# Designed miniproteins, single chains, continued (4), part 31

Each design is a single chain, and the fold is of that chain. pLDDT is the mean over its residues in the fold that is shown.

## One batch from the design tools (miniprotein)

Design m13112
Fold by ESMFold2-Fast:
Structure m13112 (fold): chain A 84 residues (1-84)
Amino acid sequence: SEGLEKLLEELKKKHEEAKKKIEEEKDEEKREEILEEMKKYYEELLEFLSRFLTPEELEKFKKLIEEQLKELEELLEKKLAEQK
């Protein structure tokens, strides 16, 4: 499905952009703000997708989002450790 493929591409692009922003950001508070903005984006995306996707497709997106959030949280922790 064309729409699903574009959503996956956009999700990947937003994740890569967020990783780059966190990696380049020197202020811990601003890095936390980026993570919170991404959490809100993922929550809103999952709510939207729940209206259109099958349960199986929705679970696949949930797992991908959980993996992406974990990666962002681990990056935040790594950046905090590098500043001390």
Scores: mean pLDDT 82

Design m13113
Fold by ESMFold2-Fast:
Structure m13113 (fold): chain A 85 residues (1-85)
Amino acid sequence: SMHEGELLVTSARFLIIAGRVEAALGDREGAIQSLRAAVELAVRAAELGNKEGAIEVLEEAARAARELGDEELAREAEERIEEIK
């Protein structure tokens, strides 16, 4: 369970990197898709007991979403942080 949570956090971190690269290349749609996937994996990691890692990933996803101008996704990630805390 805890090891699965760590793997989900690691995967979510790679998705945030992918989203940032996609955004830098002008692929806003791909960037949003990658960031949404990262948020989903972070929530699952929290359910498996890795709350600290999940919160860190969600904070980074919210920052990346704001850099894209996607206030809705940023707010969604922040709401998930409040639910986990």
Scores: mean pLDDT 87

Design m13114
Fold by ESMFold2-Fast:
Structure m13114 (fold): chain A 60 residues (1-60)
Amino acid sequence: SDLDQAENLVHVGEIREKRGDYRGAGVAYQRAAELYEKAGDLEKAKEAQEKAKKAFEKAA
C-alpha cells in the first residue's frame, strides 16, 4: 500500500542519514511525504516534509 511504501521510504531516509548521505535522505523523505499525502495521512506527510527539509539543509 502507499502507507507501507511511505513507511519504508522513511526508514531508507534514516539509513541514508546514518551513512552521511543527507541529499539521498532528503529525496527519500520527500517521496515518503508524497505517498502519505496520497494516502490522506496529512500529519505524517508534514512530518516527512520536515525531515526532508532538515536533511537538505545538512546537505548544503
Scores: mean pLDDT 87

Design m13115
Fold by ESMFold2-Fast:
Structure m13115 (fold): chain A 50 residues (1-50)
Amino acid sequence: SKDEYLKVVLENLKEQGVPEEILEEIEKILKDKSLSSDEKIKKMEELLKQ
């Protein structure tokens, strides 16, 4: 399911040492119903480059 995929992605990023603050922002992006998959990917990439 989408929720299981989200949990796996967040756990993998956490294990890679991504800060909790960034993980919370990524979770918000992935749960945003107004964003397309492409927009979500772009926002996540921008966040991870900061």
Scores: mean pLDDT 76

Design m13116
Fold by ESMFold2-Fast:
Structure m13116 (fold): chain A 70 residues (1-70)
Amino acid sequence: SSEDELEKLMEELKEILNKGMEIAESKKDIESQKKLSKLWEEALEAYYNKDIEKLKEIKEEAKKLLKELE
């Protein structure tokens, strides 16, 4: 169902953003910390609006940022 897809996307995004935040904090990368926080705020809004396509876009942005941090 769409609700199951929303929950899965949100859980996956939370894991990506938490990992990214841990790395950014360890590197004292304040700009990446701000970007990750903004992505989380956008994800919460998309989740509230049940916007699956927006959550997918945010997840891809989060994955790219995580890759840049690694």
Scores: mean pLDDT 87

Design m13117
Fold by ESMFold2-Fast:
Structure m13117 (fold): chain A 59 residues (1-59)
Amino acid sequence: SAKKKEEELKKKYEEIRKELEKDPSIEKLKEAVERVKALKNTEGVQEDLERLKEYEKKL
């Protein structure tokens, strides 16, 4: 089901965010963005992508 897959992906994004908050570096941000882009066809991924870009601006 698409909704279950979306929820699993959101949990993976949260793991990425925790890692970025621990050690916020441009390199880790680029990796996080690439991971989210790879999943951009999944519903809800666009919101996670926007959040990552907003996070990048704060660095």
Scores: mean pLDDT 63

Design m13118
Fold by ESMFold2-Fast:
Structure m13118 (fold): chain A 58 residues (1-58)
Amino acid sequence: DLVAQAEAAEAKARAALAAGDGATFGANLKKALDLYRQAGREDAAEELRRKFALPEDW
């Protein structure tokens, strides 16, 4: 399930952010966005982008 994989990646991104690991945060956040978009959940991708104040083209 792409949505479940996106949620797992988002959780890993949040954990990495809390730990101060910017590289793991960025990689997992990008993965979560890509998985949400592949699942047709552009609403979820947009919300995730807003939560972390990412540029529209990120």
Scores: mean pLDDT 80

Design m13119
Fold by ESMFold2-Fast:
Structure m13119 (fold): chain A 80 residues (1-80)
Amino acid sequence: SPVEAVLAQIEAALAEIRANPEDRARQEALLGALVEAILRNPAVSDELKLEVARLRVEALRTGDYLAALERIRALVEAAA
């Protein structure tokens, strides 16, 4: 399903961030690509898209990309 495909992308991004915990630029690029993919996905609700966009803004402010991705995973799992 489209939601399962999004969850697979999230898991791949989480694994890569955990493998590169000091590389903030890479973490930012991974979160950015994932958020753009979610925003382009017609199977994702507008409410979830807005929350995902908000979490990206928070991650840019705090530098905590891992926390943002884990929260995005929880939201997408709840919507499935």
Scores: mean pLDDT 85

Design m13120
Fold by ESMFold2-Fast:
Structure m13120 (fold): chain A 58 residues (1-58)
Amino acid sequence: MKEKELIEKAGETAGKVAENGLKVRAEQGRTYAEEEREAILEKAKKYGEEFAREELEK
């Protein structure tokens, strides 16, 4: 497997987990502004990609 592919999958997985978390919060009556939701998802995806990249560079 290519390292780039693994990093991309890690980012997608982190983003999906964050998206599910936001859905659970919405079901509990929590409301997020679109900008705040986008920032959370982007941050989660970036974190996943960065973590995977650092692990692969060891």
Scores: mean pLDDT 75

Design m13121
Fold by ESMFold2-Fast:
Structure m13121 (fold): chain A 61 residues (1-61)
Amino acid sequence: AREEALQRLAAAFGRGMEMDPEEMLELVERTAEELAREFGPAVRPLAEGAKQAARDIAAAR
């Protein structure tokens, strides 16, 4: 469950490297929220961490 969530988030970040920063942020935020709904509260810290990482990456680009 957690490994699958991590893998899907990693894939979203990988795709996001070829996108505009705003599109990457939207993709990662959507993916994180979908994972939190699918796998439940246990992945919420992972989802929030991914959103924060995406914002930090976008700000650094």
Scores: mean pLDDT 79

Design m13122
Fold by ESMFold2-Fast:
Structure m13122 (fold): chain A 68 residues (1-68)
Amino acid sequence: MERENILRVVGLKLRAIGHLLDGDLEGAQESIEELKELAKEAEEKGDFETAEYARKVAEELEEQLKEA
């Protein structure tokens, strides 16, 4: 994985978690959508490791959003 892409995934994950803790479901959803877009861009560039990581994080956050 490219270091810059890893940092972007981590940043979006932390942002989404922050929104979930605050009860800001819309903010959490926006961060999840950005993770999905990042995964798509990474896959198009051949960075399949970043794409898989971003998708996994997005799926985990979507499950947390459904429980909130």
Scores: mean pLDDT 80

Design m13123
Fold by ESMFold2-Fast:
Structure m13123 (fold): chain A 77 residues (1-77)
Amino acid sequence: AAERLAEAMRLMREGVDAYAAGDLETAARHFREAAELARGVDPRLEADALRKLADVLAALGREEEAARARAEAERAA
């Protein structure tokens, strides 16, 4: 739906801003929410959100979660 896609795009921008500010936990939350909203609507946006989530999780030292997010991104694309 258009509303879900618009919200997902907003969350992606907020996640990027949080990541740039060093707020990794907030960035991870926004990218995860964006991926969930994009699911079934925009596979490219879902994959992009999951790749960004994986990068943030790796920066947080959560390597297993990062690996899972990367695998989900590969599946979504």
Scores: mean pLDDT 87

Design m13124
Fold by ESMFold2-Fast:
Formats: C-alpha cells, sequence, structure tokens
Structure m13124 (fold): chain A 60 residues (1-60)
C-alpha cells in the first residue's frame, strides 16, 4: 500500500512522544490531510489508543 497506516502511526509516535493532547490534534490533522477512508480512520484510531497506552506507561 502507498498509504501505510502503520508507517504514519510510527512517524506520529516519534512526533508526539510524551504528549497526548498534541497526539490527538495531529491525528485529526493527519486524517484531514491524507483524506483517509473510513477503514483507515478506524485503524488510525486503534493506533491512537495504543499510543495513549504507551504514553501512560512512560509516566510510570
Amino acid sequence: DKEKIKEKAEEYREMVNGNWEIEEKNYQELIEREKLSEEEVKKLKENLEALKKELEEKKK
């Protein structure tokens, strides 16, 4: 796939490493910019929740 959701999620992790609020905003911007399909948005949201958990673990 040209549009690799996993690749975008990894780049996003690098960008917002440690800030959930920025992560949420960047995700909204990414969705709009890339014109993601419904399926892609679903995958992105799943990745967002995973990233939120990772961020929470960092605060231990």
Scores: mean pLDDT 63

Design m13125
Fold by ESMFold2-Fast:
Structure m13125 (fold): chain A 64 residues (1-64)
Amino acid sequence: SDLEELGKVALEEKDVERALGIAKKLFEEGRYEEAIEILEKVLELDPENEEAKELLEEAKKKLA
């Protein structure tokens, strides 16, 4: 139903924003492996999130 889809989108958006904020903080602290774990979770909820994709690439570069 439309109401179920709207509720799901609103919850996923809030979870994505929170998780992305945590991942950014972990990245700033040099905790790249932990940032990658959170960013992979963000991309499970929002596969098209460009900010999460970019930060994930940068975190992987830091570990390479």
Scores: mean pLDDT 76

Design m13126
Fold by ESMFold2-Fast:
Structure m13126 (fold): chain A 56 residues (1-56)
Amino acid sequence: MSMSVEEAKQATEEARRAFEEALRAGASDEVIAAKGAEYRAAWETYARLTGESRLD
């Protein structure tokens, strides 16, 4: 992936909000799992770009 640290951070924030919204809305387990996977993937990309090794 060719993206800046700022783009990766923004993608992680967007994925986190989508995941939290799915949880609040009582979405199906499939949707929650998909949004959670997107959030994890975005965070892992951000972590690789910044050298961070963990998510709080």
Scores: mean pLDDT 77

Design m13127
Fold by ESMFold2-Fast:
Formats: C-alpha cells, structure tokens, sequence
Structure m13127 (fold): chain A 90 residues (1-90)
C-alpha cells in the first residue's frame, strides 16, 4: 500500500529530524523543554495539515537536509564532536 509506505517514511523522517534538531540545540546551548515542545507542536501541525502525504514527505525531507547541513557546519566550522557523531550514527 503506497499510503502505508508514505506514512512509514514520514515516521522515519520525523525521528531523524528529532534526533538532528536535538543535537543542534544541545551544541548551541538551547536544549530546553520549551524547544522540545516547539518541535513537537511543529510536527503535530504538519501531521494535522490538509496537505498530501507526498507533500508531507517532501517538507520533512527538506527539513532533514537543512538540519544535516547545520550539523555538517557545526562539525566542520566549530569542531563539534557531538555534531560529527550524530552524522556518523545514521
């Protein structure tokens, strides 16, 4: 079922984005309950939006790629070991 595969892809992308966002916030000294709540509200807003499953996948893939670029920048420019480890544990 194509819709079941898209839903599975959405769940995988959300978990990857959650992991990357948490590491970015930790490296930047922003690891707080408020930022975690903001992330969860953003995810709920996306999941409850009337856009197609394909569009939700696209939005999440774009967000994951941006988070990955931020982690690469933190690893390469700031020398963050936490960011480097997050990229290696894919």
Amino acid sequence: NKDEELKKRIEELIEKLRKYTRVINEVLGRLTEEFEELFEKMIEGLLNSPVSLEEKVKILEERVERAKRALKLLAEKEGSELAKKALEEE
Scores: mean pLDDT 81

Design m13128
Fold by ESMFold2-Fast:
Structure m13128 (fold): chain A 61 residues (1-61)
Amino acid sequence: SALERARAGIAGVVAYVRASSLSAEERQAIVDAMPAALRALGVPEEEIPALVAELRRQVLG
């Protein structure tokens, strides 16, 4: 499903960010781009805030 692909994609992004020496600005840019990416994947609008909050917690602290 789109939601399963989105969760896998977020996990991959989190792993990449944690393995990389990205600046706070670069991490914020990844988080800011995520709603549009999730919409493009067909994730329901009601699921997007929770997925973005999870990504934000994992990559921004």
Scores: mean pLDDT 85

Design m13129
Fold by ESMFold2-Fast:
Structure m13129 (fold): chain A 86 residues (1-86)
Amino acid sequence: STVDEVLRWKSESTGLEVLIYYSHDTKKLTVVGMVDGKGTDSITIDTESPEVKVLERTDDKVVVETSDGKIITVTLKDGKVELSVS
């Protein structure tokens, strides 16, 4: 398989779950946020590498930096997952 699971993490206290996977065929990194089987949100970016650096990980927030310097933030706010790229 040319798809790698880069990160999988879940908060047992809030139910916030973050999954990051990378497709070598398409050069796309996808970040998925979900809460206890409730609605999901996702962001997909183009990047040459599956490598990410975890900058912050709390029960309500996960921040990762991609190999090309993009910052992806996953936040749990009012029972909903919100994702942003900067």
Scores: mean pLDDT 83

Design m13130
Fold by ESMFold2-Fast:
Structure m13130 (fold): chain A 75 residues (1-75)
Amino acid sequence: ELDDDIELTLYHIKAVVAMKAGDYEEAAEIYERAAEKFPDHPDAPVLYRNAAIAYEKAGDTEKAEEWRKKAEELS
């Protein structure tokens, strides 16, 4: 599924740029959207974990815990 892999790569790039810029809420939303769009992808646990980290840095501890649990379940 080349199109899915390309789209996921674009989400990774956008999220990394947001994280480096310190826009943690935007990064969290990008990771969340990617994980929801590709829940069964091999990289989904990494996306969930990164969403949790970004939400925690953004101050959304409730969302951070939700996404940590999803990452653990998929691992």
Scores: mean pLDDT 79

Design m13132
Fold by ESMFold2-Fast:
Structure m13132 (fold): chain A 86 residues (1-86)
Amino acid sequence: MLEEARELIERMVEAARAGDDEAAEEAAQRLLELIKATKDEEVLREIVRMVLEAQARLAEERGLSTDYSNLDKLTDLAVEKILAEQ
């Protein structure tokens, strides 16, 4: 799970840097499916951390805000799922 999530997040980052919205959306959809299938709260927390770190990296490296709604939606879903387990 974590290795696949990491690869999908890196793909989203690369797509965002290239301005490839379709590739970013495909990777985001795959990551969303992983998040929905994940029952381990610790794994979900790590995925959220990686997404937030990727957003921060894109903003700092490119001097741009992360404008991909897919990243925000994935972060919100992961957080919501974590909170539901509490």
Scores: mean pLDDT 70

Design m13133
Fold by ESMFold2-Fast:
Structure m13133 (fold): chain A 64 residues (1-64)
Amino acid sequence: MNREVARLAALLAGKESGLQGKSLEEAIKVARETLARLGLEMSDEELEEAAKQGVEMGKKIKEL
């Protein structure tokens, strides 16, 4: 489904941002730009939550 792909893309963009030490606001911006580039859409609330989860995941991976 396009929604699952959009959520995964936003989460992965958030993860990369977290690994790079970017803020949540920057991660959300990267996620929006990534979805736009891929022609995918999701609600602002879902995008922000996916990006936030990605950032937290990226921070944890950085500590491994």
Scores: mean pLDDT 80

Design m13134
Fold by ESMFold2-Fast:
Structure m13134 (fold): chain A 55 residues (1-55)
Amino acid sequence: MEEERRRRERERRRRQLEEALRLSGVTEPPEYPSPEEQQRDRAEVERRDREFAEQ
């Protein structure tokens, strides 16, 4: 029964979330960039910081 209850609760949460999104008109959260893209962005920021520190 415990496992079935957990699955039922998960399904409930899913349905509630779907309903809330429908009623609120809220879009799904934005797609997050891949780890590689995040690393590239960090590298660029670090580069700029170095240049600014030197100047």
Scores: mean pLDDT 66

Design m13135
Fold by ESMFold2-Fast:
Structure m13135 (fold): chain A 73 residues (1-73)
Amino acid sequence: GAEELKKEAEELLREAREYAEKGDYEKMNQLIKEAEKIREELEKIGDKESAEEIKRMLVELDRYGVRVYLERS
């Protein structure tokens, strides 16, 4: 369900922060992309609250100097 997807994204973003601190930007980017896919899925389901929370976590990663990639058409 939506709560399960949210928790998965939270774990992915937590791991991404740890890899960013270690300088492993390749793994960090992989985890960020997976979390973005979950955010999109939550938006499709209509769980705007969980999607917004994941978006906030992505913004927090940007505060650590991490580049967040947006989907291109």
Scores: mean pLDDT 74

Design m13136
Fold by ESMFold2-Fast:
Formats: C-alpha cells, structure tokens, sequence
Structure m13136 (fold): chain A 105 residues (1-105)
C-alpha cells in the first residue's frame, strides 16, 4: 500500500506570498498524483491532476510538479480564499496524504 507524506503539516503565510507544499510517496507512483483543496462543510475541489495538469476553472496561481516519489503543489500570490487543507492523492491506489493546513495572517 502506498503511503503519502505531506510537508509541512501546517503553515501560516501572508496574502501575496508564495506557498510550497510537498508530498513524498513511499514508492514510485508514476505521476498519477492529484491535489485537492478542502474547506469545512464543502466537497473536495480538484486543483491539479496527473502531477501538473490544472483542473478546469482553477486559478493559474496553482501549479503542480514532480515525478516518481516527490511531488510539489505551488500557490503563487496567496489569497484569503486559499485558506484550506490541501491533500495529495495517489489516484492509482486511492491513498491520500494527511493534508497540509494553509492559514493566512
């Protein structure tokens, strides 16, 4: 079973800053990794699929990169609406990381 570890577990940043979230897979997952945004009371929103493909309607401030076991979600020009928990998911196994909580000062 694949295990996804996200880093950091929590971060606090200011509006306009660049935020970087990492996910490490316990084995090579062949780039079949998605990133999701989750707010309380709302369904998870797909941001990035297949490592680096931006989902329709998602802000271009979001980008994904990575390969093999190491993956990154980048949020440019952080906005108040970006306060959420962000999850990496291996779409082959269905396993998700424990999440990264993003807070704005």
Amino acid sequence: MVKLTQSPKELTAKEGEKVVINATASTDIGNNLSWYKKKPGEAPELLIKNTSTLAPGVSSRFSGSGSGTNYTLTIENLQKEDEAVYFAKDETSGETGEGTTVKIK
Scores: mean pLDDT 87

Design m13137
Fold by ESMFold2-Fast:
Structure m13137 (fold): chain A 117 residues (1-117)
Amino acid sequence: SAAEEAQRRADRAHRVAEILGEAYRTLKETMEKIKEIDPSVKELAEEALKAFADGMRRVIQQLANPQAAAEALRDTLARLEELFKEIKEKASPETQKLVDEALERVRAAFEEAIAAL
């Protein structure tokens, strides 16, 4: 029924938002630490958080189209990988380790979000 289809869409929307919201919270905590360790990468760290938030908004807007939502996630991941690479090129070994850990968490969360679509 239309009501059952609407409920399934709502459940998927809630699950994807939960996964991405948790990943964003963890990324924000990591980027705050990075900004304290390496103030020189502050703008890149803030740009990475903005890119994630903007990507999450695009994904939520596209949840009725799983293919478009998955493409928005992949585009967001590609942008984050570029920004994380720029941070690593300018950053201390301590920051590089935090960036690598953050990237693995973001990749895992995005794969989980795509699977939930």
Scores: mean pLDDT 89

Design m13138
Fold by ESMFold2-Fast:
Structure m13138 (fold): chain A 100 residues (1-100)
Amino acid sequence: MLKEKAEEYKKKGEEAKKEGEYLKAAEYYVKAAELYESLEEPDYKKAAELYKKAAEIFEELGDYLQAAYLYKKAGELYKKAGDYEKAEELYKKAEELLKK
């Protein structure tokens, strides 16, 4: 049930981004990521990818505080998924955005 809802929100996010509704796309990506984290067997990699997509949108909009927060969250989830290299890259990205 939660996995199907996560996939639905991910699709809504992709559609909103395609239509230029960037804030709505970011909101849907965050909702999808939260649902992937909340699964009985959490999908940390998919959740991380979706937080990263939301972070990229906030970065493009100039909201560096929100982007940094979401990049850091994605990094934490990549670390839980065993992808330490991607986690480190996202932590560095978040730190760099906070210097702007």
Scores: mean pLDDT 87

Design m13139
Fold by ESMFold2-Fast:
Structure m13139 (fold): chain A 75 residues (1-75)
Amino acid sequence: SVKKSQKNIDAYEGFAKSSIDSARTAINEGNLELARRMLKQAEEYIDKLESLGGDKETIEELRKEVEKVREEIEK
């Protein structure tokens, strides 16, 4: 059970980071609609990570990165 929980935490952390990176790439390519969709996906993965008991500092840093990406979309 503990090993499965940690594997899920690690997976969702990776999914959140990948979605944030995809949102940044979409912004660089001028695809703001895709950027918004990837950002929403990242937020959903971060919420899942928090529900699984992921590290608080990691969650706070991921949420800050999401906010930075949102600001880039809105400028």
Scores: mean pLDDT 85

Design m13140
Fold by ESMFold2-Fast:
Structure m13140 (fold): chain A 89 residues (1-89)
Amino acid sequence: GKELAIEAAELALEAGMRALEKASKELIPEAIGAVLSAIGGKFSAEKLGDPRPALEGAELALEVARKAGDEEAIELAERAVELARKALE
């Protein structure tokens, strides 16, 4: 569970950062929020042993990646969501 949640959070961070690079001025606050959520998800999984925030971070990264229209960010975020869900099984 823990290792999958960490990997999910790392992929969500990459997706969020890619979305931020392509983000319109209006989307920047949401993209920053997704990046911070991914960082928090990684911290929670790695330091607190709680895999649950990694899923929220992955879902936010996916939403922002879709709004930014970055296909690579969408693929990374979709994989992050899949791994985060498996971490909760």
Scores: mean pLDDT 85

Design m13141
Fold by ESMFold2-Fast:
Structure m13141 (fold): chain A 100 residues (1-100)
Amino acid sequence: EIEEIKEKIKKELEKEIEELKKLYEENKDTDPKKAEAYEKQIKALEEDLKKLEGEGEETLKTGLLTATYLSYKYLEEGKEEKAEEFWEIAQKLLEKLKEL
């Protein structure tokens, strides 16, 4: 169950990283400040991916924060079903964190 949740979060982070890399390439010559902001976000998400490869409290906390972020992001995009899915994932991770 937790491994399936981690894989779902990893897949979404990888997708977000790919989208940000495209935005970086589009802006690096025309808007260097935007490109730098995208590069910073990419690095932060790549670190979150590394933390999700572990186990225990830090991995659960990273998963919880990431799932919460994805839920909010999908709400902003009008994708209510996906937002609800990641909110449920966040709830499950929070319950696991309380068991530690």
Scores: mean pLDDT 82

Design m13142
Fold by ESMFold2-Fast:
Structure m13142 (fold): chain A 100 residues (1-100)
Amino acid sequence: APDPERVERGRRIAEKVYEAGKLAADSAKTPEAKERLMELARRFSEAVYSAVANGDREAAIAVIQGFIDYIRELAKRGEVDPEAAEKAIKMLQEVIDEIR
Protein backbone atom coordinates (compact mmCIF):
# COMPACT_ATOMS: atom_id res chain seq x y z
CA ALA A 1 0.00 0.00 0.00
CA PRO A 2 1.24 3.55 -0.69
CA ASP A 3 2.47 5.78 2.15
CA PRO A 4 -0.50 7.51 3.91
CA GLU A 5 1.11 11.00 3.76
CA ARG A 6 1.75 10.54 0.01
CA VAL A 7 -1.87 9.39 -0.50
CA GLU A 8 -3.20 12.52 1.28
CA ARG A 9 -0.86 14.74 -0.80
CA GLY A 10 -2.04 12.99 -3.98
CA ARG A 11 -5.68 13.62 -3.05
CA ARG A 12 -5.07 17.38 -2.45
CA ILE A 13 -3.07 17.77 -5.68
CA ALA A 14 -5.73 15.82 -7.65
CA GLU A 15 -8.44 18.14 -6.24
CA LYS A 16 -6.49 21.18 -7.54
CA VAL A 17 -6.10 19.59 -11.01
CA TYR A 18 -9.85 18.86 -11.07
CA GLU A 19 -10.73 22.46 -10.05
CA ALA A 20 -8.50 23.89 -12.82
CA GLY A 21 -10.16 21.56 -15.36
CA LYS A 22 -13.63 22.54 -14.09
CA LEU A 23 -12.76 26.24 -14.48
CA ALA A 24 -11.83 25.65 -18.14
CA ALA A 25 -14.95 23.46 -18.68
CA ASP A 26 -17.28 26.14 -17.23
CA SER A 27 -15.95 28.56 -19.92
CA ALA A 28 -16.55 26.08 -22.81
CA LYS A 29 -18.46 27.48 -25.81
CA THR A 30 -20.38 24.23 -26.48
CA PRO A 31 -21.98 21.51 -24.29
CA GLU A 32 -19.78 18.92 -26.08
CA ALA A 33 -16.54 20.78 -25.21
CA LYS A 34 -17.74 21.17 -21.58
CA GLU A 35 -18.53 17.43 -21.25
CA ARG A 36 -15.17 16.45 -22.79
CA LEU A 37 -13.25 18.84 -20.50
CA MET A 38 -15.11 17.55 -17.40
CA GLU A 39 -14.34 13.94 -18.40
CA LEU A 40 -10.66 14.84 -18.93
CA ALA A 41 -10.58 16.74 -15.59
CA ARG A 42 -11.71 13.49 -13.88
CA ARG A 43 -9.25 11.28 -15.81
CA PHE A 44 -6.26 13.60 -15.40
CA SER A 45 -6.99 14.16 -11.68
CA GLU A 46 -7.23 10.35 -11.17
CA ALA A 47 -3.94 9.82 -13.07
CA VAL A 48 -2.20 12.57 -11.02
CA TYR A 49 -3.57 11.04 -7.77
CA SER A 50 -2.15 7.62 -8.71
CA ALA A 51 1.25 9.04 -9.75
CA VAL A 52 1.65 11.17 -6.58
CA ALA A 53 0.38 8.35 -4.30
CA ASN A 54 3.03 6.05 -5.82
CA GLY A 55 5.82 8.68 -5.56
CA ASP A 56 6.15 9.13 -9.34
CA ARG A 57 6.69 12.90 -9.56
CA GLU A 58 7.77 12.77 -13.23
CA ALA A 59 4.57 10.93 -14.28
CA ALA A 60 2.41 13.41 -12.31
CA ILE A 61 4.13 16.40 -13.97
CA ALA A 62 3.81 14.82 -17.45
CA VAL A 63 0.04 14.26 -16.96
CA ILE A 64 -0.50 17.87 -15.82
CA GLN A 65 1.61 19.20 -18.72
CA GLY A 66 -0.55 17.18 -21.14
CA PHE A 67 -3.69 18.78 -19.65
CA ILE A 68 -2.15 22.28 -19.99
CA ASP A 69 -1.32 21.59 -23.66
CA TYR A 70 -4.89 20.38 -24.32
CA ILE A 71 -6.46 23.48 -22.69
CA ARG A 72 -4.11 25.74 -24.73
CA GLU A 73 -5.20 24.02 -27.95
CA LEU A 74 -8.91 24.47 -27.07
CA ALA A 75 -8.33 28.19 -26.35
CA LYS A 76 -6.47 28.55 -29.67
CA ARG A 77 -9.46 26.97 -31.46
CA GLY A 78 -11.90 29.31 -29.65
CA GLU A 79 -13.64 26.39 -27.87
CA VAL A 80 -13.06 27.91 -24.39
CA ASP A 81 -12.73 31.45 -23.06
CA PRO A 82 -9.02 32.52 -23.38
CA GLU A 83 -8.99 34.31 -19.98
CA ALA A 84 -10.49 31.28 -18.18
CA ALA A 85 -8.07 28.95 -20.03
CA GLU A 86 -5.07 31.10 -18.98
CA LYS A 87 -6.27 31.07 -15.33
CA ALA A 88 -6.72 27.25 -15.43
CA ILE A 89 -3.24 26.85 -16.98
CA LYS A 90 -1.69 29.05 -14.23
CA MET A 91 -3.40 26.90 -11.56
CA LEU A 92 -1.98 23.75 -13.21
CA GLN A 93 1.52 25.31 -13.46
CA GLU A 94 1.34 26.10 -9.70
CA VAL A 95 0.50 22.42 -9.06
CA ILE A 96 3.58 21.37 -11.09
CA ASP A 97 5.70 23.72 -8.93
CA GLU A 98 4.26 22.06 -5.75
CA ILE A 99 5.23 18.59 -7.08
CA ARG A 100 8.78 19.66 -8.10
Scores: mean pLDDT 87

Design m13143
Fold by ESMFold2-Fast:
Structure m13143 (fold): chain A 62 residues (1-62)
Amino acid sequence: MSREEALELAIELAKERLRANGGVITREQFEEIKREVEERTGVRLSDEEMERAVLRAYLEVS
């Protein structure tokens, strides 16, 4: 997958976590999302990219 696809995946995974947890993501879940994206896409996202993805997911939920 491309870096853009990895970012989109991070956003979707963050949305799933937000919905499952009533609108919050823990630090542990943040790290799990970053790891899952790397494992599934082969792309390592920076902390800044992950923060942006989580913020996007937060704004897009409901």
Scores: mean pLDDT 80

Design m13144
Fold by ESMFold2-Fast:
Structure m13144 (fold): chain A 62 residues (1-62)
Amino acid sequence: STLTLKALKDYIPKTKDEIPLIKGEVITIENPVELNDDWLYGTDVETGRSGIIPKSYVEVIG
């Protein structure tokens, strides 16, 4: 399954496992897993990078 997300604001990673975000960026994540209320795990289909994404920094658009 895939999920399309839009970044609402810039995100600077605190660890290597976190995916950086640029405000307005659209990313498609394959095999998304909601780890908890704050974090989503998945793989960016464009880059092949796997990591965690802060849910409050993104909106689901598809």
Scores: mean pLDDT 85

Design m13145
Fold by ESMFold2-Fast:
Structure m13145 (fold): chain A 86 residues (1-86)
Amino acid sequence: MTEREKVANLSTAAALHLVAANVDPKEAQQAVDGAIGTLKRIVEIGSKEDVKEALKILETAANELSDPQARERVLKAIEEAKKKLE
């Protein structure tokens, strides 16, 4: 598995965690924590270009979250990841 393929797989996994957060509010915190952890991994291993693309996908998914607290946590993690790319 190439580094780029790994980033793509992690981006998909993070998006799926965010979808799970919309299904059950009781699981939302665990799903959000999973998405944030996966995002941190993407930033560690991905190229700047691949990470930027992953952040766009995750930001779109985060804005579809029904729980405002879950949405805020994911969006904050995305902003922190963007700062690491600068």
Scores: mean pLDDT 76

Design m13146
Fold by ESMFold2-Fast:
Structure m13146 (fold): chain A 61 residues (1-61)
Amino acid sequence: MEELIKKITEELEKKVREDPSKAAELIEETWNEVGKKYSKEDALKISKAIVEAAKKTLEEL
């Protein structure tokens, strides 16, 4: 789980840094992908990590 969260958040951070104006769209797209692939409990944990990673990336830009 930890390695999976790291991979997903690193990929999202890279995309957000390339186009910060699309951060909300990128977050929603990633949430939809996670919701289709993982259980509700795992999807919730990953989704929380996605929001925190995106917020941190935008604050550092």
Scores: mean pLDDT 76

Design m13147
Fold by ESMFold2-Fast:
Structure m13147 (fold): chain A 64 residues (1-64)
Amino acid sequence: DKLVEWVIKYAEELGKTISRKAAELLVKEIGENLEELKDAVEELAKKKKNITEKDVKEYLKKKK
């Protein structure tokens, strides 16, 4: 899935890592909105060097 690959690459460009499962969850829940995906990765990257599926689940609960 190209969006999942983009999320992983973008996290790496920010000097962080994201697990494939976490990236898949973001794409599944946010969908094809690239601006929302970018914002989510940036916010997660501020809090964690290695972003996990649990970090994404917590982010999504707070997003509303």
Scores: mean pLDDT 81

Design m13148
Fold by ESMFold2-Fast:
Structure m13148 (fold): chain A 69 residues (1-69)
Amino acid sequence: MESSAERAYQAGLQLYEQGLLRQALLAFETAIEMDPNYAEAWENLARVLEELGEHERAEEYRRKAEELK
């Protein structure tokens, strides 16, 4: 069965593919709030932030993803 975190993560990926960066950001944030150890959600959140020009926060979140691996 899909967890709520997994479902939010999947929604984020679909939104990202459609170029809906803000909605993708919220979906990945939801996944992380449900499962703070979800490394892939942290990685994709960082990528969305990078595309939004939030370079400093993207690097912080990328480091968080690496720490969880």
Scores: mean pLDDT 82

Design m13149
Fold by ESMFold2-Fast:
Structure m13149 (fold): chain A 55 residues (1-55)
Amino acid sequence: MEAREEIEKAREALSKGDRKAAMEHALKAIDLAEKAGDVDLALEASDVLRRAMLL
């Protein structure tokens, strides 16, 4: 699932302290999850985005 791949990329960017990359991948994951109707993935991606914003 493309949304899952973007979440993984966002988490890797978070681990490296790359706020911009983490936010970009998390936002893309949210968009893809919402288009797929996957609420659980959208919430997971939103949590990653929140963590990136706090870097």
Scores: mean pLDDT 82

